Designed miniproteins, single chains, continued (5). Designs and how they scored, part 27

Each design is a single chain, and the fold is of that chain. pLDDT is the mean over its residues in the fold that is shown.

## One batch from the design tools (miniprotein)

Design m16907
Fold by ESMFold2-Fast:
Structure m16907 (fold): chain A 86 residues (1-86)
Amino acid sequence: SLKAEVERAKELAPKIVEELVKAVEEGKVVVNRKQAEELLEALKNNKPLKAMDPSKEGELPLEEVREYAEEAAELLIEQREKKALE
């Protein structure tokens, strides 16, 4: 059920956000600024996601990682909710 998938996404989103922030703090993951911005823009405008070369982009500051992760999670949930209304 698409509705059940939306409910699961809402429950998991804060945990995934916290895990990403923790991974960045521990130096296990790097979030690229341009890649983050392009992913958010694609989600907002329902455009296809493209692979980015991380060597060409600046690192997203830790203070912005949480905001990015929360916005991305919200947009993904919103996309799934729109599909559930079909």
Scores: mean pLDDT 67

Design m16908
Fold by ESMFold2-Fast:
Structure m16908 (fold): chain A 77 residues (1-77)
Amino acid sequence: DKVKEQIQKLLKQSIDYYSQAGLYYMAGSAYKIAARNSSPEEGKKYLELSKKYFELGDKYDEQGKKLLQQAQKLAES
């Protein structure tokens, strides 16, 4: 029925956001490691990239959580 289809769509979207958040966190970690093994000037650039990707990870994680909560609320209705 329409409610089950809506729950499935929200769960799929939540999974996609969580998966993308994981990739962004991995990128942020990689740039942080690169910064430690670089010149001071190059290291600053890598730290800025690291910060950017961790911020993207947090945004996607938060959106995934919201979608999961919406799916759970519909399932309890």
Scores: mean pLDDT 90

Design m16909
Fold by ESMFold2-Fast:
Structure m16909 (fold): chain A 130 residues (1-130)
Amino acid sequence: NLKEIIDEANELALKYVEEHGKEYVAEAAAEGLKYIVEKETKHPVFKEAALEAVEKALEYLKAGDYEMAYIYLALASDYVDLGKEFPDISDEEAKKIIELLDKRYFAETPEEAQKYGEELKKFLEELKNK
């Protein structure tokens, strides 16, 4: 139950702030997000990628790189959704999705981002039709 998982994540984050102090709200949020990842992301390859993305987001946030922090939070969210939607795909198929999603998010041009987004969409449609 997603609502129960979110409530538990919020309780964990609040307890972290109570134990460490209000200065640690970013770390508390990261602990809550990692809890959601652990409970919601069924596919192990996507779970690992999402946990790493949350840690990267925290690192960039603490460095004041808010753009990169946002990108890694968006990646973590996409990995959770994909790991929940495709729990039974192969590790190779999961890694291919991660590769295409990474190329889309870190594309140097909007045209490249669109190309990788279209390749990802086609691959996901092929997986759904198996």
Scores: mean pLDDT 88

Design m16910
Fold by ESMFold2-Fast:
Structure m16910 (fold): chain A 82 residues (1-82)
Amino acid sequence: SEEEEIKKKAAEEGIKDLENFYKEVAPRLSPEAKAELQKVLDETKKRVEEAIKNGKSFEELVKILADGYKKILDIVNAELAK
């Protein structure tokens, strides 16, 4: 449906934004912080894919993306505070 196509596009764009942010901050991160951030990114992608497959609402997708973004920001903030 059109609604499912819009949800999929929004999810794909949200993940791309997180990937682009990772590329921008990666040069300033330790190898350990990079690995942790990559793990959060991979887990967020999996959660988004499972939510779409299970017909979850747009609100649920936004919450998953927001949770992923918060975790990534926490990693970056901790690293930059060193």
Scores: mean pLDDT 84

Design m16911
Fold by ESMFold2-Fast:
Structure m16911 (fold): chain A 90 residues (1-90)
Amino acid sequence: RPRLGPEGARAALEGIAQASKDGTVPVDEAIAAVRKGGELSGDPEAMEEAIRRIKELANADGTVPAGEAAQAVGDVATPEGRGFSLVSGF
């Protein structure tokens, strides 16, 4: 199945962390971070799956919880990519 490689997953997670405000991130900024990660990893199907999941998790105000956005990236990452976390919790 298509996967984000470690560089792509890392870039997406770092972008989400940088855009995060009080534990949430604007959906457009989360999507931009995932697209940047997909460009580095070369897997457009995994990138689009993560974007779809982030859109499904979006709040009515156009934000998504940073941990949920990170999980959406993790769900399509290779095992190496999953090591890059935005939060210390599970």
Scores: mean pLDDT 72

Design m16912
Fold by ESMFold2-Fast:
Structure m16912 (fold): chain A 88 residues (1-88)
Amino acid sequence: AAARAERLRAIAARLQAGEPLSEEEKAFVLEVLDEVTAEKLARAQSEEQKEAVRRGAEAARAAIEAGQAGDTRAAAVVALSLAADLER
């Protein structure tokens, strides 16, 4: 568990330095996003909460894809957020 969070922080540090996501890093971050999203949906108690989780996941996915294309800022924020979610 700690190893995945550390990897996400390392990826975020590279993104903050302006380095685009590699295909391997993108696949890893998307896998963690899908896992965290599934856990949040399972814990959601209302349709409003589930809709908020789905919208957040869509925004995060778009940020990750932009991070591979060189727009690294939003992808760095997503990577740090996912690292925090894995440590809860």
Scores: mean pLDDT 85

Design m16913
Fold by ESMFold2-Fast:
Structure m16913 (fold): chain A 81 residues (1-81)
Amino acid sequence: MDIDELINKYKSKLEELQQFLDELRADLARAEAATGTFTHPITGTTLPVEKAVEVLRNLIDAVEGMIQEIQNKIKELEKKK
C-alpha cells in the first residue's frame, strides 16, 4: 500500500470518528437535560440519566483519544512524503 492510500484510509476513518463525536456530544447534551431515564444513542438501551451521562462522557473521551492518535499518524505519514 502506498503512503497516499494509507493517508486517505486514515482521513476517512477520522471523518467517521468526527461525525460520531459530534453525535455523542449532542446526545450528552440531551442526556444532561433529561430527567429519570435516557435512551443510550449507541446501544438503543434505556438507562438512568446518571448512567447514560457517565457512559457518554467515557465514549467521548475514548473517541477524542482515537481522533488525536489518527491525526498524529497522518502527520507522520505526510512527513515521509
Scores: mean pLDDT 78

Design m16914
Fold by ESMFold2-Fast:
Structure m16914 (fold): chain A 79 residues (1-79)
Amino acid sequence: MEELTKKLEEAALKGDLKETEKLAKELIRVSQTASPEEIEKAAESLRTTAALMETLGKTELAEVLRKTADELEKIKEEK
């Protein structure tokens, strides 16, 4: 999960919305078999990056990252 989370954050920082959405879907899929601890770290990292995207005016990227973090937290709660 750490490597995918990093790639997702890098795509968002580059402003690549399509790659960010693609990597977000991959991260959610991988999270189904990940530990709750790995999911929590990924969600926290994505929320931090989303806040940065919002301050930069990149609202659509921030929204993708926040929705991904919210979905990850739901998956963690169901484990």
Scores: mean pLDDT 84

Design m16915
Fold by ESMFold2-Fast:
Structure m16915 (fold): chain A 88 residues (1-88)
Amino acid sequence: MITPVERARAPARIRQAVRDKGRELGLPEEQINQAAAIAQRVAGPYLSLPEISDEQRRELEERLAAELSKILPEDQARQLARAVVDAL
């Protein structure tokens, strides 16, 4: 169960996860900022749920990878998607 405090901090954790993984991958700051905005938008509906099931986490990871692949190579998009899901 996601606590109200954890839910309130989730956008910041998503941004931090994208920033840390993006820097590890050597991405430009502009692409990191774009990826963070996409991750927050895609993950937003899941943060409104009282809990996130394993199936919903997998769905979120797949959706994040697909959306991030529009601005990043697929391998990097998948790594960022996993980092975002792990941060939730």
Scores: mean pLDDT 79

Design m16916
Fold by ESMFold2-Fast:
Structure m16916 (fold): chain A 99 residues (1-99)
Amino acid sequence: DQNLQQIQELQQQVDELIGRGVQLVQQAKSKGDTSLLNQGLSLLQQAQQVRAEITVLQNSYLNGEMSDEETQQQIDELQQQVSQLQQQLTQLQQQLDSL
């Protein structure tokens, strides 16, 4: 099942993103950078929201509530959100590494 595999890959990507975000927040706190701390916490909140959306998508797909086309569209939208958060995390990590 290609759709289920893509959803599971999104789950893995967002779980990795959350893990990296937690590390960034801990490092920003240890360095005393309140701006990076707040930005990292905001990123974690957004990543957790995307994680919840992926879970809802998986449940709807498994229950047969969505067409393959509707499922693919939601996968594409969630992949874009994950990619944007990954880019933001990379930028925050570069700022943190400069401290």
Scores: mean pLDDT 89

Design m16917
Fold by ESMFold2-Fast:
Structure m16917 (fold): chain A 61 residues (1-61)
Amino acid sequence: MAAAEEALRQAKIEELKTRLGLSEKEAQEILDIVEKAGYDISKLSPEGLVLKAALIKSLEK
């Protein structure tokens, strides 16, 4: 809802694309997974976001 959340999400998408070579779609999917699990994306590095998303998916299957 807040403009700060949108700006933060955009910044994290750019970091995931630049640092890890991910597509915008993949970056958005990672952020969605992490946020849905209740984690604060502002506190995680790009590598931390990918690792956390993978961990969340692994706990399901």
Scores: mean pLDDT 78

Design m16918
Fold by ESMFold2-Fast:
Structure m16918 (fold): chain A 89 residues (1-89)
Amino acid sequence: SNLEKAKELVKEAADILRKAGVPESDAQAVEDTALKAIEAVQKGDKREGAVYFTAAALLAVGSGLEHGVIDAANEAIRKLFEAVKLAEE
């Protein structure tokens, strides 16, 4: 299902950050926030979904800057964008 695939993409995004050396608390915050975006989109609240997606992307960027892993942050953001698009379907 699209929802299951979207959730797996969110987990993949967080795992990219974990593998790059981002602390678990920071990677989990990205995962939890992105899952809230997916939930909002699935409920038809696209505006709330956009807010949570933006927050997750900003958390990923912040982690990339703080931990010197900007390439990993960019890869994670691409996966988050794929997840949100898939949840929209």
Scores: mean pLDDT 87

Design m16919
Fold by ESMFold2-Fast:
Structure m16919 (fold): chain A 85 residues (1-85)
Amino acid sequence: MSGFETLRDALVRAARTLGLPQSLVDAIRNNNGKETAEAARTIADRLRESNPTMALLARLFAEAAEKNLDDDQAVQYVTDGLLAA
């Protein structure tokens, strides 16, 4: 799998574990900028206290989507953000 697919699949798994609706899972998969960012921020908010590392990952993914980064740029952005934390 690509790094982006691994990252997206991790967020999809988190959303399902949290019982979030299929529409939110679809938004994560569709890479639709604003919708994807809003979905990822929802995951980040739900995990802030229980899994702060995954919450940070979701927030960085949302920021990458808002910046309209391609798959490789998004992986680099999230990786750099996690290492800077």
Scores: mean pLDDT 81

Design m16920
Fold by ESMFold2-Fast:
Structure m16920 (fold): chain A 80 residues (1-80)
Amino acid sequence: EEKKKEIEELKETAEGYEWVARIAQTLADKYDAQAKALEEAGGDPEEIERLREMSEQYRKDAEFLNETAEKIKKKIEELE
């Protein structure tokens, strides 16, 4: 029963990480698109750099969260 509870908690945690990773990826794509549009329009270089930094940060966050979810899923397989 401890094992069953641990598996259920791990599944919920993995789903949570995957959900947040999807949000982070969406934000990364949004800020990347905004930076490209602003650059093409000859906008403020400082604002373009800020948007690119936000995009890069969210992309890294999404990668980290997805890798964490995969590690949890692997642990679930080992427990089942």
Scores: mean pLDDT 85

Design m16921
Fold by ESMFold2-Fast:
Structure m16921 (fold): chain A 76 residues (1-76)
Amino acid sequence: LPLSPEELEKLNKTLASLSPQTRRVAKMQIGSKGEITDRQIAAVLGISESTARKYRKKANEAIKKATGRTLEQAGL
């Protein structure tokens, strides 16, 4: 089920409050429907896998806080 307009607005505001790198990771998670790996994020951003994992955790927490749902539940 796609995000409601209210959930999308909250998500966009939350993403705007994140650091540029965390915001990029959040968008990659959304675009891949959560299928993207830490290794793929690291390769795309030119960072380490451990750093990619930290940004992914922050991004996932921000998405859950904004929408009240995981990426899987949001149909992203």
Scores: mean pLDDT 74

Design m16922
Fold by ESMFold2-Fast:
Structure m16922 (fold): chain A 58 residues (1-58)
Amino acid sequence: GKLTPEEYLAKVKALADKAKADNPDNSVVQRVADHELAEAEREVEEAKARGLTELPAP
């Protein structure tokens, strides 16, 4: 489905938080989750700069 930039970011954050919670002792998973969230934040900023109101679900 289509999500607003805010909904897309919230979805990615929820997935990152779950991955980190499921793997608290795995520094690689925590780093990857943080990286994916940072990329999603960048994609949202780019989408807003281009005037996009919707993004595909992650």
Scores: mean pLDDT 79

Design m16923
Fold by ESMFold2-Fast:
Structure m16923 (fold): chain A 84 residues (1-84)
Amino acid sequence: YSEEQIEEAREKTKELAEKELSSLSDEELKKLIEELKADVPASEVQERLKKLVIEAIEARLAGASAEEAAERLAEGVAELLREL
């Protein structure tokens, strides 16, 4: 991936995650974590993405703002893409 592609992915991830985390209740977020933990990833990349999403939701449940949690997820995705 180019740095331009990584930055685009970061921006899109932040936008989508912030909208989703802002719209979901604590109850819905807890359910989503359980569903994600029950899913068996097909690859190391999928496992790392799942971990990043779970960590963002856990941060939100711990009192982080949707923007803060979304920024953490976006940064994690950007780092993952740089490693590929």
Scores: mean pLDDT 79

Design m16924
Fold by ESMFold2-Fast:
Structure m16924 (fold): chain A 83 residues (1-83)
Amino acid sequence: MEAVIELLRKAREYLEKGDTVKATSLLVAAGLVAVADGDDESAKIITETMKKTSEYLDKGDIKGAVEAVEEGIKELERLQQER
């Protein structure tokens, strides 16, 4: 869980810097880590975060993409606290 959240935080930082390729690669890495850990709930949150982030990036909305990643981080943090 913590490693997945850190990958999303780094993805957000790269989006803020305009490095969308690096940010996307980190989101993919986070998804793969969640799947490898058998954490289906985290994997679902990351998949939805990736979909929303991709939609905003396709529109050229970097701010929307950052907000989508931040929402994903919040949902993962809530999930960690409820366990």
Scores: mean pLDDT 82

Design m16925
Fold by ESMFold2-Fast:
Structure m16925 (fold): chain A 74 residues (1-74)
Amino acid sequence: SNLGEKAAQAMVDAGAPEEVARDSGLGIANAAELGKDSALFGGIMAADTLYHAGVPREQAYKAGLAGAEAAGGI
């Protein structure tokens, strides 16, 4: 399914860099296979990755949560 692409696009729309969003979106989609709580955890991990990549904290968490929501974690 295109779940990883949907998660990545939601993250880009929320301000994440395209390259990081693509990799993180795939991670969120893989986590979503284990259930809603895992998809949410994937979004939190994506937020941490964005913050480490230099995205401001508030924006990074907004983007990670947007990815998790697109994958059904919220």
Scores: mean pLDDT 82

Design m16926
Fold by ESMFold2-Fast:
Structure m16926 (fold): chain A 62 residues (1-62)
Amino acid sequence: METAERAAEGAKRAGGDEELAREGAEAHSQGNLEKGRELTVRASKAGAAAGAAAYEALMAGE
């Protein structure tokens, strides 16, 4: 849950897609790395800073 919260917060601060960032981190936490990565990439396309935060949260989630 902390990983999803960090991803969403980072995206919010950057003005990116916080919903995709949160869902990506949640998918990763559920063990679905493929879906987590897909959602993280979509969040990244919404905003560069938001994508960086989502990626960092995924890496920390491991």
Scores: mean pLDDT 66

Design m16927
Fold by ESMFold2-Fast:
Structure m16927 (fold): chain A 97 residues (1-97)
Amino acid sequence: MGVIRALELIEEAARELAPLVAKELGISVDTAEILVREVLLGIATGTHPGGLAGRVAKELGIPFSKAAELLSKTLRVLSDNSDLVGPYVQQIRDALS
């Protein structure tokens, strides 16, 4: 079943990419891992950015506006590093096909 594999790939990608995001945003690796995981889940599920921000705000105990800002910055970092991120997005897409 492709869904379980996609979730495993998202967790692996979040762990691998978290140090890059943590460095660029000046946040902890643990916080960056949550942000990357939610961005990749959003891409995989077509979830609206507002829904992602709500979940992140609850998980991190921060205001919705701050969660939305961090998610937007995370997406920008990942987009700027498409050579590292692209293979993970493709693997997740293939697992869901």
Scores: mean pLDDT 82

Design m16928
Fold by ESMFold2-Fast:
Structure m16928 (fold): chain A 60 residues (1-60)
Amino acid sequence: MAEALAAAVRAGAVTPEDARRILEAMEAGDRETVDAVNAALAASAAGAASFTRAVGEVLG
């Protein structure tokens, strides 16, 4: 989980601020925030796809 977010931040797909918000939302069970971030990342291609899959495995 945190490793996937760290990799996304290093690749420039997610900002450190957004990564922190995602971790907080996941801890709270806030699907709305996670879904919104996944939708935003969908436009950026391969990096977004890898991140979305990792988040899906964590949530499901």
Scores: mean pLDDT 60

Design m16929
Fold by ESMFold2-Fast:
Structure m16929 (fold): chain A 107 residues (1-107)
Amino acid sequence: SWRSLAASEIAARPEISTLENAQIYKKVLETLIKKVKSIKDLEDVINELLKKANPKEQKIIEDVKKEVLDMIKRNMERGYSEERAIAITLSALGVEIAALDAVIEAF
């Protein structure tokens, strides 16, 4: 299934190599999906998460910020509006959460 293929790809990423890191990564993605509707919302949510984070969590949050901004930028370069690029990006993050659940279950 696509979930099994996505889980295999995500499990190969160094930043997801531990159960703890996978759980932190999932928590960040879930927070973004619930709260982000604009690039400003993304910056505000990430800054709020960083204020409360330990150094390990900060690294993961910064890695997620870079990934999400890169995804939005690539979708905008494809000709999508900012609103549409964000919607596409958040949908992709939902797919990543489903794959992360499979990886977490496999630990």
Scores: mean pLDDT 80

Design m16930
Fold by ESMFold2-Fast:
Structure m16930 (fold): chain A 64 residues (1-64)
Amino acid sequence: MEEEVLEEAKRAVTTVEQGVRERKELGLAPPPPEDVRIDAIARSVSETLGVPLEVARKAVEKVL
């Protein structure tokens, strides 16, 4: 796996987890299920780096 894809996936996961914690502390709506979050993060990484969605998804799964 390309290290750049793993770095971006790790950054995206960290950002989403921070948002989930902040929303929970503020009593806002519950976060979407893990499967939906993985798909959303993978899509974001794919679009950001121009890599296939399957490659981005594997990177996100590896850093979780």
Scores: mean pLDDT 74

Design m16931
Fold by ESMFold2-Fast:
Structure m16931 (fold): chain A 80 residues (1-80)
Amino acid sequence: APEVASVEELARIEEGDELIVHLRVTLKEPATVQELVDAAKAAGEKYARSLPEVEEILDVRAVPVSDTEAAATVFAKKKP
């Protein structure tokens, strides 16, 4: 899998028991669109699992921005 250089939290939205986290994921080296999307989703999931308020990850979406950068969005449920 391509190496992730950085994961940056751009925005966080909380609504009731739901949490939406917008991330910028950057790879160390250029990758194919599919490799970038897969790496960004995996990095977004790992980031969300590190958050103490996250109970469950509902969905992770990623959109390529360049050959090294993707925008990832994590949809999660917060702990009660």
Scores: mean pLDDT 86

Design m16932
Fold by ESMFold2-Fast:
Structure m16932 (fold): chain A 57 residues (1-57)
Amino acid sequence: MADEVRGLALAAIGVVKAASEVDMDEVDRLAAILRASGASDADVEELRKVAEEQKKK
């Protein structure tokens, strides 16, 4: 169900925000897994956006 995938995407976003450093290759892999699991484009885009923000800091 999409609800569980949405929850997973939000959890991943939270982990990325809490991390001191992000690996964009790992983020890209997570995005692909989420998409394969039925995540929406919005969820995937949000994850990538948060990772980019965290990488800037």
Scores: mean pLDDT 74

Design m16933
Fold by ESMFold2-Fast:
Structure m16933 (fold): chain A 65 residues (1-65)
Amino acid sequence: MKVKLTLDNGNVSYATAEEVSWATGIPVSELKKGDVIELKGDTATLNGKEYKNKLPNLNGKAEVL
């Protein structure tokens, strides 16, 4: 599963669901096609549920493709 990362600093990159799961703490099983993860500092939010973001100062969004 492919994930599009769009950071607030304008950087766009692509990652796997497994890589995003590792970085955000969100289980791969909770990632669904079309989901958008909000990234703010040390917090990753998916569908209103907050997780610990392991990548400090990462702000932006991750879209599950």
Scores: mean pLDDT 80

Design m16934
Fold by ESMFold2-Fast:
Structure m16934 (fold): chain A 81 residues (1-81)
Amino acid sequence: SKKTAIDSITEGVADYLKSLGVSEEKIKEYTEKIRKKLEAGDYEGALEVVREGLKEGGLSEEEIEILLKALEDGLAELEKA
């Protein structure tokens, strides 16, 4: 379902940001923004929020691009739901 896909994407992002040492408060802020964007069908806005979270975690632009490509696969499944 669309809810299951959104939950999976937001949980995956939260777990990854936690592994990078991003604070729990910042993770909650980013995941709430991502969830709202995905629920509204604003996939481009969701990707922008993910990019900012990954930058906060200290990732390079190359690492961010790889992870955003993986997230696009999840968004493709959300479009099907």
Scores: mean pLDDT 80

Design m16935
Fold by ESMFold2-Fast:
Structure m16935 (fold): chain A 83 residues (1-83)
Amino acid sequence: MSPEEAEAFAERTLALLEEDLKRAPSLAEELKAELSEEELREALERAKERVLEALRQAGASEEQLERARKLMEELERTVLEAM
């Protein structure tokens, strides 16, 4: 992956995370019906690690990785607090 492709991938991923954060309360209602709080917490932690690893492999900058981590932590907190 070229540096330009990596930047585009990282920016696209960050934009999707921002949209997910905006929809997090609705997602929490749906997931609450199917998963326990513990199962959801584990799934969100695994998703966070996978997203960050994918961004690292794509060549995302430390700044982009920090933005992604903060967005994922906000999303996890919002979903879990809504349960």
Scores: mean pLDDT 72

Design m16936
Fold by ESMFold2-Fast:
Structure m16936 (fold): chain A 95 residues (1-95)
Amino acid sequence: MSPAQQVIRDGEQVRRDMQQIRQQMQRQYDQTGDQNMYDQIQQMDSMIGRIDRGIQIARQGQQTGDQTLTDIGRGTVDSGRTMIGRSRDIIQRIQ
């Protein structure tokens, strides 16, 4: 698989995982009213938007052969993975 194609596939998976985590956070917020959870949901929504943009940038890199665009997309997807790992750890400790 090309580097750009891998970034696109990884980004789509990261987006799905983030949406699932966001739904779990929303349920916890609905039960607790915890403002910190609300703030984390807002950060998650922001990062999902950044992942969507990163995927589009990687698609442009694939179409144009621009390695810099592919690298930008990869960095954004990697940031999303880091957030997923931390969010899952936090949710597991609370549950």
Scores: mean pLDDT 84

Design m16937
Fold by ESMFold2-Fast:
Structure m16937 (fold): chain A 100 residues (1-100)
Amino acid sequence: MEEGLKRVEELAKELEEKYGEKEIAELLRLAAEYQLLKQQGKDTSEQEEKLEKISKEIIEKEGISEEELEEMAKTSSSRLSTLFYAALLPTGRKLEEELK
């Protein structure tokens, strides 16, 4: 659990410092906090609201279509998960290109 949080923080720092992806870094940190709180049975309302807000802002900025979101929703357990994964797609594609 603690090791997982440290790994997410390391990835978030690299994305922020090396790639300038501050919004994605914040999204990853919030997702890690949400998962930790959920595992502990604590209130996650604040984290859910922040995750949805940032994810929607990234989706709008990157021009991800409603059709793409509906397709992602078929494999997601929740609306929040769909928004989170959709927001990560542009950065994920960029990282895949950098790793080639």
Scores: mean pLDDT 74

Design m16938
Fold by ESMFold2-Fast:
Structure m16938 (fold): chain A 104 residues (1-104)
Amino acid sequence: LSEELRREVDIGMVRIGISSLKIAISNMTPSTSAEEIKEQVELIKLTLRLAEEVEAEADLVEELIENAQKLKEIALSVGTPEHQKLAKELDELVERAERLRRRL
């Protein structure tokens, strides 16, 4: 039953990841650097991996998808080649998260 507590901790980490992502996105501008967006892409990758491992609640996965899509829109609006590459990575992460959501 220690496994139940560990699952709750991991779900908490998913919630923290989503919250951190939301705060970062709210501070982004049309001048946001590729490095700043890349940091959030890495956070999304980590958060999604944890969500997959614990089969996190559908609502959390949906919120992760929504914020990943917002980050993609920001990357596309900046429009440099580096930002476009990050937008493609975000599309792949959204597809992966949508596959997880369909299994929940």
Scores: mean pLDDT 84

Design m16939
Fold by ESMFold2-Fast:
Structure m16939 (fold): chain A 70 residues (1-70)
Amino acid sequence: MRFPGTVVFASPEELAALGISEEQRERARAALGVDAAKAGVDDSAERVREYAKTKEIVIYEDGTVEVVPA
């Protein structure tokens, strides 16, 4: 399934509504952080949040998470 990159900042209630587990959200956040660091984005909350808007999160049936361009 594909979600906007900003899903990594969603509340627990929003994640439950989307059918995303807390474990899947943590994997997506880690993957986005690694992708942002490789792109030269510092780990400040504001810059990571802006970077997340340019990305989508793909969660596969096996629980694998991938960060792709929006």
Scores: mean pLDDT 78

Design m16940
Fold by ESMFold2-Fast:
Formats: structure tokens, C-alpha cells, sequence
Structure m16940 (fold): chain A 94 residues (1-94)
């Protein structure tokens, strides 16, 4: 449907912004995460971790929250990472 095509284009734009390290709102990231499989969510976390050189402990917390379906906390953490917030602020979101 046209709505599904528009949603796909919107998610592609969000993914491109994340891949380029550009700021994205947590609500948009959460909607993207909801549409991804668990494997794809973990792959996105690994991509962000590699781009921003995140500590292993923080990456493990993000992956655990994704596995537990705590997608709003993962989305908030990714938003803060893209906004170049401190490690402390990112960890507090998880």
C-alpha cells in the first residue's frame, strides 16, 4: 500500500541519519526498532557502537534492553548518542 511505502521511505531516512551520525528523535527510533527483528535491532546497536566507539558495558546494556523489549530506553540511548551526550547521560537512559 502507499502507506506502507511511505513508512518504508521514512524508516530508510531514519536509518540513513543514524548511519551518518545525525540526530534523530527517540520516538522515531522507537518506531523503527518496533518494526525490526531482534537480530536487526542488535545489528543496529552494533553499528552505532562501532561508529561512536561505545564501551562494551554500555553496548551490553543496550542489547539486553532490546532483548527484553525495552525499546523506548534503547531509542532514548541512541538519540543521546547521536546528540553526542555524555556516557553518563546515555547510561541513565538504559
Amino acid sequence: SMAEEEERKRFDEIMDKIANGEPVEASEIEELLKKLSLEARLALIDMVAKMFRLPESLVEKMKKNAEEGKLSSVARAIQLILERKSEKEIEEAL
Scores: mean pLDDT 86

Design m16941
Fold by ESMFold2-Fast:
Structure m16941 (fold): chain A 83 residues (1-83)
Amino acid sequence: MTYEEWLESMLEYYREVFGISDKLAEVLRLALEAQYYKRQGREEEAAKKIEQARALIAEIRGEADPREQRILDGILDGLASLE
């Protein structure tokens, strides 16, 4: 399985099980890409993806329902652990 296949499978799982929004799916994509680049030692690309994910979380948090807000908070904690 490629990284792209794994990423799409994870996003499909979250959409089906949790009914996440398209914006939340994009945040998850950015967070998973950050993790992937960090594991590869590609620190600059990882940092860029972390910043993009944080910016999108800040943008959408006010529109998110309480369930999605909890998911976004969990993603923020995960991104902090990658630094």
Scores: mean pLDDT 74

